# Designed miniproteins, single chains, continued (3), part 13

Each design is a single chain, and the fold is of that chain. pLDDT is the mean over its residues in the fold that is shown.

## One batch from the design tools (miniprotein)

Design m8422
Fold by ESMFold2-Fast:
Structure m8422 (fold): chain A 64 residues (1-64)
Amino acid sequence: GLAERLAKSFGISVETAKAAVEFAEELLRQGLSEDEAERRLIERFYGNVRLAALEALRELRRRL
C-alpha cells in the first residue's frame, strides 16, 4: 500500500507512514487548497516524515 511504499522510500516506520497518509487524507476530506494543505503538513511533520507526508498528499490528489 501507499504507507508501506513511503516507509521504504523515506526510511521511516510503516506506523509513522500510515499516520502521515491518514493526516493527508483528512486534509483532502476537508477540501483545503493545495497551499493550505501543504502548510498544515509542514507544521505537523518534520524531516523525512514531512517529505513522506507531502508525497502522500500529491499521490492522493492524483487519484482523485
Scores: mean pLDDT 85

Design m8423
Fold by ESMFold2-Fast:
Structure m8423 (fold): chain A 55 residues (1-55)
Amino acid sequence: MTPEEAFQLGYELAKEKGLSLKEVVDLAREKGWSSANIVAAVEGAKEAYEEMKKK
């Protein structure tokens, strides 16, 4: 899995399933993702939250 793929998955988990940043980290760790991919997934989730605010 690339960091770009992890970013997209984190984005989708936050947007579609409503997972918190902590839940995204916990899920990625349970699935054995690398630290780089965990960081990318958190960044994706943050982007989803910013879009959901629709400022």
Scores: mean pLDDT 80

Design m8424
Fold by ESMFold2-Fast:
Structure m8424 (fold): chain A 70 residues (1-70)
Amino acid sequence: MKEQELEALLAIVRRMGDNLEELVKKGLITKEQAIKLLDMYVAELSKHLDSEATAKVKEEVEEIKKRLEA
């Protein structure tokens, strides 16, 4: 994967995390539901990404999970 493509993907993942935090704060979904949705998307994305891109996406998702659990 090209670095620019990885940066764009990470921006999309970060925006998804922001949207999930907003949904949890509004009471539309639970923290558990938000974490499950993130895990499902990471599992799907990982089928299409190389090992380096997968590691970067997983790192970003773990930071999002920490914010959701706080």
Scores: mean pLDDT 81

Design m8425
Fold by ESMFold2-Fast:
Structure m8425 (fold): chain A 81 residues (1-81)
Amino acid sequence: SLLDEMLAIVEAARARIAAETDEARRREILDQTEMGLVHLALEAGDEALVARLQAVAAEARRNGWSPEEALERIEAVVREH
């Protein structure tokens, strides 16, 4: 399912970020993960999920949250949708 695929991507990103010591690389992994999830939602034709994912990504950047905090918020959006 789309949910299972998205959650697998989030979990893989979380593991990669946790193992990474370079701050710029941690941010790059998060950015690539956000783009990948938006792409999947677009391919599924789920405009509401696209909007929610973009909104949480923008909020994470505005608040300066860690990649881990951003992923937790992204996971919540995916699970609640």
Scores: mean pLDDT 88

Design m8426
Fold by ESMFold2-Fast:
Structure m8426 (fold): chain A 72 residues (1-72)
Amino acid sequence: SIIDRQLQRAIELIRELAREYGVPEEETQRMIQEIQDDVEEMVKRGTPEYIILARLLALTSEVQVQMRLHAK
């Protein structure tokens, strides 16, 4: 689905940013898992697709901020 494709794109972006900012693999994996869990919960609740996509964008932005705190 479009949600799955955008989630995969977000995960790849997070991995790339983690490499750029020197974020440890364990921390990166945890951030990815939290986003995946949030998206799955929204899908189970029957949240409309366009809302899930908007929330995914917001979550990805929050992760970018957190990763900057690990910059080295």
Scores: mean pLDDT 81

Design m8427
Fold by ESMFold2-Fast:
Structure m8427 (fold): chain A 80 residues (1-80)
Amino acid sequence: DVQKKIDELMERLKQTLKERGRSYTPEQLEFFREVLRLMLEKKLSFVDAIARALTGKPLSELSPEEVSKALKEAEEKDNS
């Protein structure tokens, strides 16, 4: 059940963000849900899909700095 897996991953993401005092906007969450849907159909890892959603590149081609910067930009636009 793809929908259940997406919901579980989104719940984990939300909980991680809450621990940091943040949450994603509905638009960002919808984008992530679509990415997760494609990932589950194509057997991509959760981490690789997050990297792709934020940067458009696979995780193996990204530096930690690029991932960190993209995450910061996403968080700064949260609830803005």
Scores: mean pLDDT 64

Design m8428
Fold by ESMFold2-Fast:
Parts: C-alpha cells; structure tokens; sequence
Structure m8428 (fold): chain A 70 residues (1-70)
C-alpha cells in the first residue's frame, strides 16, 4: 500500500539521521544525505503518483531546511 511506502520512506530517512549523528556529521552533511536518499527512493517508486506527491513534500521541507543553513 502507499501507506507502507510512506512508512518505509520515512524509516530510511530516520536511519540516515541516526547514522549521521553517530558519525558526527554536520547538520548540512546530514541534510545532503537525507535529500539524496529521499530522491533515490522517489525515483524507485516514481510510478506511484500519491507516493511521489508525498515524497516531493518531504524533499521540499528538507531543501528548505538546507537553504536556512546556507
């Protein structure tokens, strides 16, 4: 279901946060990796328009956070 895809997507992003935090990454480096992983997951499921819309909103939020740090 699209809800399971959304859950998996957020779990992958949260794993990036946890790993980056443990490795002492900067907030900017963490956001870059989160955006990368989010875009890769979106591309994998690009044929699901409801998921793509959700992923685009999350990516936009991450890119706005990155912009605030630049």
Amino acid sequence: SVEELKKEFLEKINKVIDEARKKGKTPLEMLDEMIKVAKEFKEKYKDNPEFVEFADRVIEQLEEQKKALE
Scores: mean pLDDT 87

Design m8429
Fold by ESMFold2-Fast:
Structure m8429 (fold): chain A 74 residues (1-74)
Amino acid sequence: PYEEAIKAAKEAGLEKVIETLKEAHRDLPVSPAGAERRLIEAVKKEAKDPEIQEKLIKTVRDYVEALRAERDAA
């Protein structure tokens, strides 16, 4: 979920990923697919360590899955 994604990005020191997560979570018209693409791009650009990159991508996918479940429940 969102809190776990923020925690992981903060622990890794990825400021741009944190800002992108806040934008995706803000009260704006976002699609889960659009959020996933933008967040994964941010992680790949900022995280140079493959282990950190893989961990953050997994966390981002978990967050996006939660957004998708919320949309499908509506």
Scores: mean pLDDT 73

Design m8430
Fold by ESMFold2-Fast:
Structure m8430 (fold): chain A 91 residues (1-91)
Amino acid sequence: NAQRAAELARQAAEGIRELAKTVSPEDAKNLEKAADYLEQASRAAEAGDFQTARDYLNKAAEYVLKVKDPEVREQGIALIRPAAEAVLAAS
């Protein structure tokens, strides 16, 4: 379901942006970059381009993994996981 995958990626982007408000400016920059990629993943999923959506989800995860705080890093990955699962299921 392309619409569901797009919705979950958008929800992940919103969650990551909220998380970015609670952390250091350096970690916030990495989380905001991840959220930008999640919005790109949402648009790709909505268009039915699940390969591009997966590529953007992987880039979002890479930026979350650059976050210095390990608890924030784990929270960020947990927020991305439902979107990644939905894109995989839609493929």
Scores: mean pLDDT 88

Design m8431
Fold by ESMFold2-Fast:
Structure m8431 (fold): chain A 90 residues (1-90)
Amino acid sequence: SDIEDLELAIKGLRELLEEVKKEEDDEEARQLAIDGLKELLKKVKNKKAKGGLEGLLASLEDNNMTREQIIEGLEGLIKELEKLLEEEKE
């Protein structure tokens, strides 16, 4: 189900966001975010959610993002997926 898949992606991203917020080092936060996004990509089937996850992952791999930038990226993706979930329901 697209609804269940989007809910799984949002839940996983929220859990990843809380773990990233606990890290004080930019590089440790970045590695945690990369690993978490790769793990979510193995589970998520929805094409739009995958696109968002892959886009953020590519940004993290190509750039030395700060913890603050990583948090903003994760929050932005969560918001985008929550909008997609609302559109899928109605």
Scores: mean pLDDT 86

Design m8432
Fold by ESMFold2-Fast:
Structure m8432 (fold): chain A 86 residues (1-86)
Amino acid sequence: MVKVMYSDLADVELLKKLAELYYSRAQSSNDEESKIYAGSALSMLAEAFHKIGGDKKLVEELEEAMGGTLDQQLEAVKKGLEELKK
């Protein structure tokens, strides 16, 4: 599925910085807001990995976590950020 909203923001470094920002916000917000921020971070990471041709299993884990609990979302964001830094 092609998303035109951020096709011009396809810079992996920008997507990574946005994911880090949303991850930080998710850790400092209430549960409802934290899920929104964590989901946004997961979306940014999935797009970043798509742009670099990254590990398909990791992308699948990020996408699966989007529908999970807050703890699952935060763990997936942490793993995605660590893998994107390699």
Scores: mean pLDDT 73

Design m8433
Fold by ESMFold2-Fast:
Structure m8433 (fold): chain A 84 residues (1-84)
Amino acid sequence: SVVTGGTLRMKGEKGGPLEVELEEETTDGRRRGRATFDAEFTIHYYLRARFEGGEMLELESEVFREGVPGDDLAEAVEAAVAAA
């Protein structure tokens, strides 16, 4: 199975919480979407996570600010998905 939903909490450069909902799913089980931290920040994500019996078997993620990659954001997304 794949991640079917959840709220991901991330911290941006301003240190505020960001909530990202897993809303979109592609035909290959990947999810993508957008989250706005505030009026100055837009974060894009592309997630694919496989769950079986409640265990996460696989996770692929790509997360960045609009136009700028963010490794810390990717790690935060992966941690939040694992917790969901």
Scores: mean pLDDT 44

Design m8434
Fold by ESMFold2-Fast:
Structure m8434 (fold): chain A 68 residues (1-68)
Amino acid sequence: SDEDLERAAEFLKGLIRKEGEKHNIPEEVVEEFIRRVEEVRRRTLETGDELAGYRELAEIYREFRAYA
């Protein structure tokens, strides 16, 4: 559901902020990944393609982990 994707996006943004602080990742990098999460959320709500949305969120987090 749209609500579940919204919840997943908010959870991921929180996780990115927390891990960014823990690993001293530059704020610019943290903000860039958060913007990408917000863009995926917005597009998924517009298209209704939740599966694509979840896949993109997973990819964003995988890329973010390369900085940790």
Scores: mean pLDDT 85

Design m8435
Fold by ESMFold2-Fast:
Structure m8435 (fold): chain A 70 residues (1-70)
Amino acid sequence: MELEKEIEKLRKELNDVSKELGQVTAEIRAARAAGDKEALDAAVQRHNELIKKMVELRKKIRELVEKIKS
């Protein structure tokens, strides 16, 4: 049950990161359309950090799920 609760917490974090990523992706598109280089650079940096966090969360969820199934 502790592992299942931990997976649920990580899935919630992943959902929050996914929402933030959606917002940042929209900011990237808007900045590109406006030719705002500073806004684009900042949004791309945030996007890259969110992708790294998403990959880490997915890996951790997969490891915990395997522990429950194994």
Scores: mean pLDDT 83

Design m8436
Fold by ESMFold2-Fast:
Structure m8436 (fold): chain A 92 residues (1-92)
Amino acid sequence: SEREALLARYREAGARAAAALAAGDKEALRAELEEIKALHLEYLRLQGLDAAAVAPALDAAVEATVAGDVEAANAAMEEAAAVVRAEAERRA
């Protein structure tokens, strides 16, 4: 399925992002995080959720992660999760 293909690509990009982070390669890390963001937004669209509402929080998470700001990255991911929950509740 398209969802299974996206999940496989997400896992592969996650592994590459972890390798880039361990290597201190900020350029490679950014590229893999942008791919992860794109795959996450596609997955949300397949679920019928408003990906555009989630995008700003994911953008903030990418920037914070590349900057090494763990606290800001976690806050941005919590915001992304809150937007997803609110969107799902609106459809329930």
Scores: mean pLDDT 84

Design m8437
Fold by ESMFold2-Fast:
Structure m8437 (fold): chain A 66 residues (1-66)
Amino acid sequence: GAKAAGGGAGLGAGYARRRGDEEGYRLGKEYAERGKELDTEEGGEEGARAAGDEEGGEIARRAARG
């Protein structure tokens, strides 16, 4: 599955979406911060698409920014 194939910001964002799991939310933030260092604006979007989570990718970006 494309949505589960992600690693990094995209995967972390997916966990963040699963409300009710604080560990998932923290994981999303960690991957978002790493994505911020590793990815440029373009790279972050590609990473999210690789995970198959466009919406999740936005959550990761928002966490990375704030």
Scores: mean pLDDT 49

Design m8438
Fold by ESMFold2-Fast:
Structure m8438 (fold): chain A 55 residues (1-55)
Amino acid sequence: SAAEEARKQRLARTRAQLERWVAEGRLSEAQADAILAAAEAGDDRTGVRIVLEAQ
C-alpha cells in the first residue's frame, strides 16, 4: 500500500539520518536506538519527541 511504502521510505530515511547524526556527535547511540525502535514499531511521534527533547 502507499501508506506502507511511505512508512518504509521514512524508516530508511530516519535510519540514514540517525547514522549521520551519531557520526556528527549530535545524538548518542542510545538516543538513536530509541528513535529507530519507535519508528520500527510504527510510532514516529515518539522518535520525533525524543529528538526534540534532546535538542
Scores: mean pLDDT 69

Design m8439
Fold by ESMFold2-Fast:
Formats: C-alpha cells, sequence, structure tokens
Structure m8439 (fold): chain A 62 residues (1-62)
C-alpha cells in the first residue's frame, strides 16, 4: 500500500505537469514517511516542474 500510494502521488504530479502539483505531492509523501528529507527539500526548493519531479522520483522510499 505504501508503494501504491507513492506511485499514485508521483503519477498524479506527472499528469498535472505543474510545479505546484509536484510540491503538493512532495508534502503528501513526506508527511506519510514515503519521501526522504533530501528529496523533500529538493522538491520544495525546485524552480521548475522537471526538477521537482526528479526529486520525488529519486527520494521516494517505498
Amino acid sequence: SAAELAEKAIAGARKAGSLAAAKAAAHDLYQNGLLTEEGYRAAINAKDFETALAALEKGVIA
């Protein structure tokens, strides 16, 4: 279920294609213990969608 939640959140961010959606996914995953602190920090500090999405993909724990 943790892996499914992480996959769903990241897929949702990809589908939305917006920086705001990627940062929202980072917050959700981090709150659920499914994203590393490094990944969360990188995503929240990202200036573009691609950088934020890459941080989610690299930082996912599940």
Scores: mean pLDDT 85

Design m8440
Fold by ESMFold2-Fast:
Structure m8440 (fold): chain A 106 residues (1-106)
Amino acid sequence: AELPELVEQLSDPDPAVRAEAARRIGELAPVLGPGVVPLVLEPLKRATSDPDPEVRIAAAHAIAAIYKTYHEVLSEEQADIIRDAFTPLFNDPDPRVREAVKNAME
């Protein structure tokens, strides 16, 4: 799927579709180059607040993959978005989300 279609699917009524979209963005963004970062960061940050923990896990992994690949070329604003997305996840009510964030940052 095209990246814009995956970004739209992050807002799908089906949480399984939202989780799959976040997962696929996490796989594609590292290979498409740093120009994709401004296209996906804010949508993925919103997905880290999704009511479904599987969507939050997938979004956390996607953001971590972006950070791992592009951290040296991120703007201060982009780095702040990533920090603001991750900070609440360390205290997420679902222990699977907390574990996913810890593992993704290793």
Scores: mean pLDDT 86

Design m8441
Fold by ESMFold2-Fast:
Structure m8441 (fold): chain A 76 residues (1-76)
Amino acid sequence: SEFEKLKKEVESSTNEEEILELLEKLIELAKSLEELAEIEKLIEKAFKKVKNKKPVLELSMEAGVKALELAVESVT
């Protein structure tokens, strides 16, 4: 799947800008709370490694909002 491909690219990348772009794409593609949980783990790892923390915090907030949206869908 495209999600699995991008996840592997994030795990293998050492480029901060590429990691941020790939994480944003993963958030957009996420269709389940399980996928968002995997993205949050990648965001936590990125936060510890990247020099500029602000974009990573913003991605974490975006993932949180999407989790709420998917949770609403799961109860309807």
Scores: mean pLDDT 83

Design m8442
Fold by ESMFold2-Fast:
Structure m8442 (fold): chain A 105 residues (1-105)
Amino acid sequence: STEVEARQLATAAEGDTVTATGSFDVKGGETVTVTVHVELPEDQAADATVEITAGGKTLSGTGRASFTAEFKAEKDQTVTVKVTLRGVSPAAYGAVVAATLTKTS
């Protein structure tokens, strides 16, 4: 079976940085695909760093608009998704960051 959980992440802005963070619960035995999507206001640019922490491991990557990572949950646990946008102007403080978890058992 497959379950999909999608959420906009909570954002905080400071200087040239926007940070978006969210937490998701997963069950042991699930194969979890995490997709992060970043939507910037018109004419803005930022480099996104994505960190996914699960089961004592951190998966990280750099992407501009989308990042996808897959892992298998070894036990019931919380997955933390953190996205950092750097080099942003205040015009980019309205960035929308969303994470979608696809959970397959």
Scores: mean pLDDT 75

Design m8443
Fold by ESMFold2-Fast:
Structure m8443 (fold): chain A 65 residues (1-65)
Amino acid sequence: SMEEKKERLIADVREAARAAGLTPEQMERLIAEVKRTLDLHPDMTDEQVEALRAAFRERIAALAA
C-alpha cells in the first residue's frame, strides 16, 4: 500500500541520516521534505518511490561530506 511505502521511505531516510551523523535539524528538514513530496504526489509508482529514495541518499551523502 502507499501508506506502507511512505512509512518505509521515511524510516529509511531517517536511519540513513542518523547513520551519516546529520544533526536533528537537518534530519527534520529532510523528513519534512519527504512527507511534502509524498503528500503532493500520492499516486507515485514503485519506480518513482525508488528514484526518490536514491535522490535522498545522494543528498544525505552530500550533507555528511
Scores: mean pLDDT 83

Design m8444
Fold by ESMFold2-Fast:
Structure m8444 (fold): chain A 91 residues (1-91)
Amino acid sequence: SELDKIGEEVRELYEKGELDEKKLEEALERVREIEIKEAPELAEALDAVVEALVTGKEEYVDRAAALLAEILGEDPAEVRAAMRRVLAHKA
């Protein structure tokens, strides 16, 4: 599915250490264009990611990392660290 493709691309970028704010924004843009009725958990994760990117608050970063980790099948601590690195590039 198109959502699977986005998840795979984000995971690949993360594994390569190439995941940055711009690439996350591009992934979020693509998801905004998709009907998400079949994957509401992905919608919740992406809303949390947007809140984390906009606010920079640790509570939103922690929530986004936990939800993304479930979707990507990754360690929440590693996803959380990646999210914090992306936010550092915003400054």
Scores: mean pLDDT 71

Design m8445
Fold by ESMFold2-Fast:
Structure m8445 (fold): chain A 115 residues (1-115)
Amino acid sequence: DVLGQIRKHIDEEVEKLLNGEITGSEARESILAKLAELDKEVPLTPEQYLEIAKYIREKAEEFREAGLKKIEEAKKKDEKKAQELETKLQANLASLDSLALLLETIADQLRRQLA
């Protein structure tokens, strides 16, 4: 199940983002590489790209909520650390949004080619 494989990979990359192990840019590149591998086996449909983009947006919302909670906890102990976390959260969310937009664009291009 292609969607199951990519969703699992997205979950793992978002968890690494939440733990500060990787940047949003690194997560974006990792997810794109996994999609390219899956596409080589069986070409992904426009509908599959849209489902993946939707899942990324859902995970980005979960990431935003978790990140805001960590920032709120950090504000009570270290204002500078809280501000650093906020900057990283915004950058990481921008990378996830950029990824979702790219996949939506690929879906539109494929639909026009298949029509």
Scores: mean pLDDT 88

Design m8446
Fold by ESMFold2-Fast:
Structure m8446 (fold): chain A 87 residues (1-87)
Amino acid sequence: MPSPLEVLKQRAKELGVSEILKAEAVVTEAPERPATGDPVTVEVRVEFIDESGKRISASRTVTVAYGDPESLIEALLETVREAIEES
């Protein structure tokens, strides 16, 4: 299976991203023993180059579903989308 980063890169190209330089997620708040689907607060950080060669960096705090990598990928993509719109 492709890594979460490879899935992120493929979907980010649809948003006008040429290259992902950095994609990180840090858990800031979680239940002591989270079960799959439990809400977990993460700080996502992205740095990328758009199709015009512009370097863009952004971060946001979002809630994702524990044990659901698609939820994290969507949070990273939304952060990328908003960063492009603000640039």
Scores: mean pLDDT 77

Design m8447
Fold by ESMFold2-Fast:
Structure m8447 (fold): chain A 99 residues (1-99)
Amino acid sequence: SRIEELVRRVLSSEEARRQLEAATHAVGIALSREDPERAEEVGEEIEEAAEKGEEELIRFQVRLVLEHRELAERVLREVLKKHPSAAEVAEMGLRFLEA
């Protein structure tokens, strides 16, 4: 599946892991603005996934980013326009969305 292909990529590549982290942070920012209650629930789900192990945490983050792809892209593009000091991180997040 697409999710399992992305999980394997992230497990085998530090660059892909940094890209996933950037995209995941963008989702967190978007949810905090749009639906703070859902942001809290996602935080709890991330902690639960982390307790199951690194692979399960990565799988959860991949699913989360794919579910909220449009929200993540919006935040990352906003960062590129308004916060040039964070451009590299924003570009990494966008690269994950295009993978």
Scores: mean pLDDT 87

Design m8448
Fold by ESMFold2-Fast:
Structure m8448 (fold): chain A 94 residues (1-94)
Amino acid sequence: MRIELSVETAELIRDLLLQEIREALENGDEETALELVEAAKRLAEHLVSSGNPELIEIVKQLKEELEELVEEHRDKLSEETLRRMLEIIEEMPV
């Protein structure tokens, strides 16, 4: 089912995902953090598929914020998990 999200809803989902990823990273919960980063990639692919420039900008911001969060918490992650997270983020559109 193709659901078209409003900009406001997309921003809310982005902020909630970033908050949950931050908490998982701060707690060293690598499994949850990986699952949430994969969810963020799926959200990004959905938003970009809409062709809406405002939604595409949200994806760009999400990608930049995720890269910053992962680098900030680098010391709390195994080398394998860090590499996998950066790989998923790089695979995100934009």
Scores: mean pLDDT 83

Design m8449
Fold by ESMFold2-Fast:
Structure m8449 (fold): chain A 77 residues (1-77)
Amino acid sequence: MIEELREALRAVEEKDLEKAVELLTELNLKAPSPELEQALFYASAALVYEKAGKEEMAEEHREEAIEALRKAIEEAE
């Protein structure tokens, strides 16, 4: 799980939001947690805003996904 959490974090940091959403969806199915649910929500919202051309909103939600993922990683360690 820690490897998969770090891979999801890298995807969000690299702005590969489609990969991030895919990884976070899989992780939430295997081991749901409030932090993973928040990370998936924010990453999904960031992807939607990016596709809509709303760069500022996409960036804001991407940053919140990173924060939620960092907390999930800390709890998994």
Scores: mean pLDDT 84

Design m8450
Fold by ESMFold2-Fast:
Structure m8450 (fold): chain A 66 residues (1-66)
Amino acid sequence: SKTELIEEIAELAKELGLDRVVQALLKSGAISQEEAAKIRSIGDLVLLLTTKSEEDLKRALEEIRK
């Protein structure tokens, strides 16, 4: 589900660091540079990810795991 994907990405941000996860989201095309600049906390990340499709979140998760 979309909620499970968001929870997994948030957990990876806690484990690997917010910046690393944001860079992977940018590289996957899940978020724009403008959106990335607004992410200052895991809470901001989670809120932004609720606006994305499950397909975008799956691609982002694959990129983070590389």
Scores: mean pLDDT 86

Design m8451
Fold by ESMFold2-Fast:
Structure m8451 (fold): chain A 74 residues (1-74)
Amino acid sequence: SALDEVKAELERELAEILARAAEMSEEELQTAIDRVERRTLQMMLDRRLSAEERAEVGALFRERLAEIEAAHAA
């Protein structure tokens, strides 16, 4: 489904950042997050997604962002 495609792509990009978060500077991390956020917003423009599905994508981004921030702070 379109939702599964968007979620899979988002999970992949966020997992790449998470793997490197502890060794990144604050500027590098913020740049990487900003890039993924812009891509996520573009993917959410997929006409096949409902409003509820877009909300689910946004929730996933926020949950993974918290994990990335925690890993960077460690």
Scores: mean pLDDT 82

Design m8452
Fold by ESMFold2-Fast:
Structure m8452 (fold): chain A 62 residues (1-62)
Amino acid sequence: KLSLGEARKILNEKLGTNLSKKELSKLVKKVQKENDLPVDGIVDEVILKYLESELILSKKLS
């Protein structure tokens, strides 16, 4: 499973974003809650995919 810092690095590099650890932590918990998953703040590959989708959607919605 991924650390929050590792997930942040992957997302920032892949999507060209500049997320802080606090912003990412908030987004992780939001994604976990919205998808009826345990709100533990832990990032795995499934959560990482949800985070990527949310960031792409957010960018398109402006």
Scores: mean pLDDT 76

Design m8453
Fold by ESMFold2-Fast:
Structure m8453 (fold): chain A 68 residues (1-68)
Amino acid sequence: MSAEEFVEKLKEKAKELGIKVPQSVLDVARRQLEAGVDPEEVIKRLADALYNSGLADEKQKKEIEELK
């Protein structure tokens, strides 16, 4: 799966959960994937960022982490 395809999949999952992910967060995730960071670690970092910024609650964070 390409980095672009993976980021679109994350965006769709977040939209399904009612979360609007900032473009800057998606851009960081894309760069991490292109740098060879494991997709599971990228998802965890993105979910943590959304939770810490108040854009996702604890349940939504766990749902995003299950994207694999």
Scores: mean pLDDT 78

Design m8454
Fold by ESMFold2-Fast:
Order: structure tokens, then sequence, then C-alpha cells
Structure m8454 (fold): chain A 70 residues (1-70)
């Protein structure tokens, strides 16, 4: 799922626990700005932004692949 892919990517890229990644994803889904999330968890904004963008790109590629195969 999109949520699971975000959680796994954040764990891998930021070196954080699953519980921390789940909390970050909850805040993202609630519309909390990346800058506020970065400050709350003591993560550099640039690292958090890069991890989220990488996850979103992977999701977009998966969606495109599904569309093209039909």
Amino acid sequence: SRREHLIETLMEKLGISRSTAERIVDLLEAGVPLSEIAEKFGIPLSKLRKAVLEAEVDIGVEELREAVLK
C-alpha cells in the first residue's frame, strides 16, 4: 500500500524505528508541514524531504506501470 511504502522508505532512509515512521506518516496524512515534522523528530528537513520524495516517485512509477500494462 502507499502507506506501507512510505513507512518502509522512511525507516530505510532515515534509520528510524517502525513506530517513529508510522507517527511521521500519520502527521503527513493529517497535512502537517514537513518542516514541523522534521523539528518534532529532530530530523534534518532536507533528509525528510528527500525520503518522502523518493517514496512518492516509487509510488508514481508503480501507478504508471499498472496503467501501461493494460
Scores: mean pLDDT 79

Design m8455
Fold by ESMFold2-Fast:
Parts: C-alpha cells; structure tokens; sequence
Structure m8455 (fold): chain A 84 residues (1-84)
C-alpha cells in the first residue's frame, strides 16, 4: 500500500513537472487540483485538454482521456491514503 501511494504520487509529480516545463499552465493547475483531491470542473478539464492537445500534438479526445485518467489516479490515491 505505501509503495503504491509513493508510485502514484511520483507519477502525478512527474506529470506536473513536465506540464510546468512545457509551459502548460492550465494542465499544471488541473494536476495540482487533482493532487489535492479536488474535483475538476468541466471547464477546467476542457482547458487542460485543449492545452495538452496543442503542446503534445494529440487529438482533443486523447488529451481529455489523459486528464480524466489523471483525475482517476488522484481519486485512487486519496482513497489509499484514507486506509492508512
């Protein structure tokens, strides 16, 4: 359990660092909210997905899926922390 929490935190922190280095402020803001266990609004998800799509040459749908996957990882991390 502790190793799983550490691995998920490392993954989210790495994504956040990559977003900051890529000058993707909306994606970085969304990831920071996810790491705090906060829910993203639909507008925040769309802004992050559009920015990620542009920076990574992904389709909007693929970028949105990545943001939604990160949100699910954040939820799993919060649930795991509650079991400690």
Amino acid sequence: MKKQIEALELLLNQLLDDAKKANAPYTAEALEKIMKGEKLSEEEKEKAAKELSEKMNLSFDDALRIIESAEEIGKELEELKKKL
Scores: mean pLDDT 79

Design m8456
Fold by ESMFold2-Fast:
Structure m8456 (fold): chain A 88 residues (1-88)
Amino acid sequence: PRFASIRELIDAYFELLKKNVESMSPQELAVFIRSIAPLLQMDQEGDQRLADVIRSLRDKLSPEKITALTKVLREYGFEVAASVLEEL
């Protein structure tokens, strides 16, 4: 187990998400989140931290991206992040 390294790795993926979200298709975005979901589940604050990132990206998320993300987040049990996304 990698306590600090997991948090730092997740932060690096969140920075990649922020940089690339506008150029990603809804499908590419869903695949990206699905690929990092197991790492987020290893962080006790993963759902809340993902919710905070989603709020920061509200102006960059199309309705199609919101729909695709909500499905993936519900699938993995990220209820806080899914709730924030549904409010956009």
Scores: mean pLDDT 81

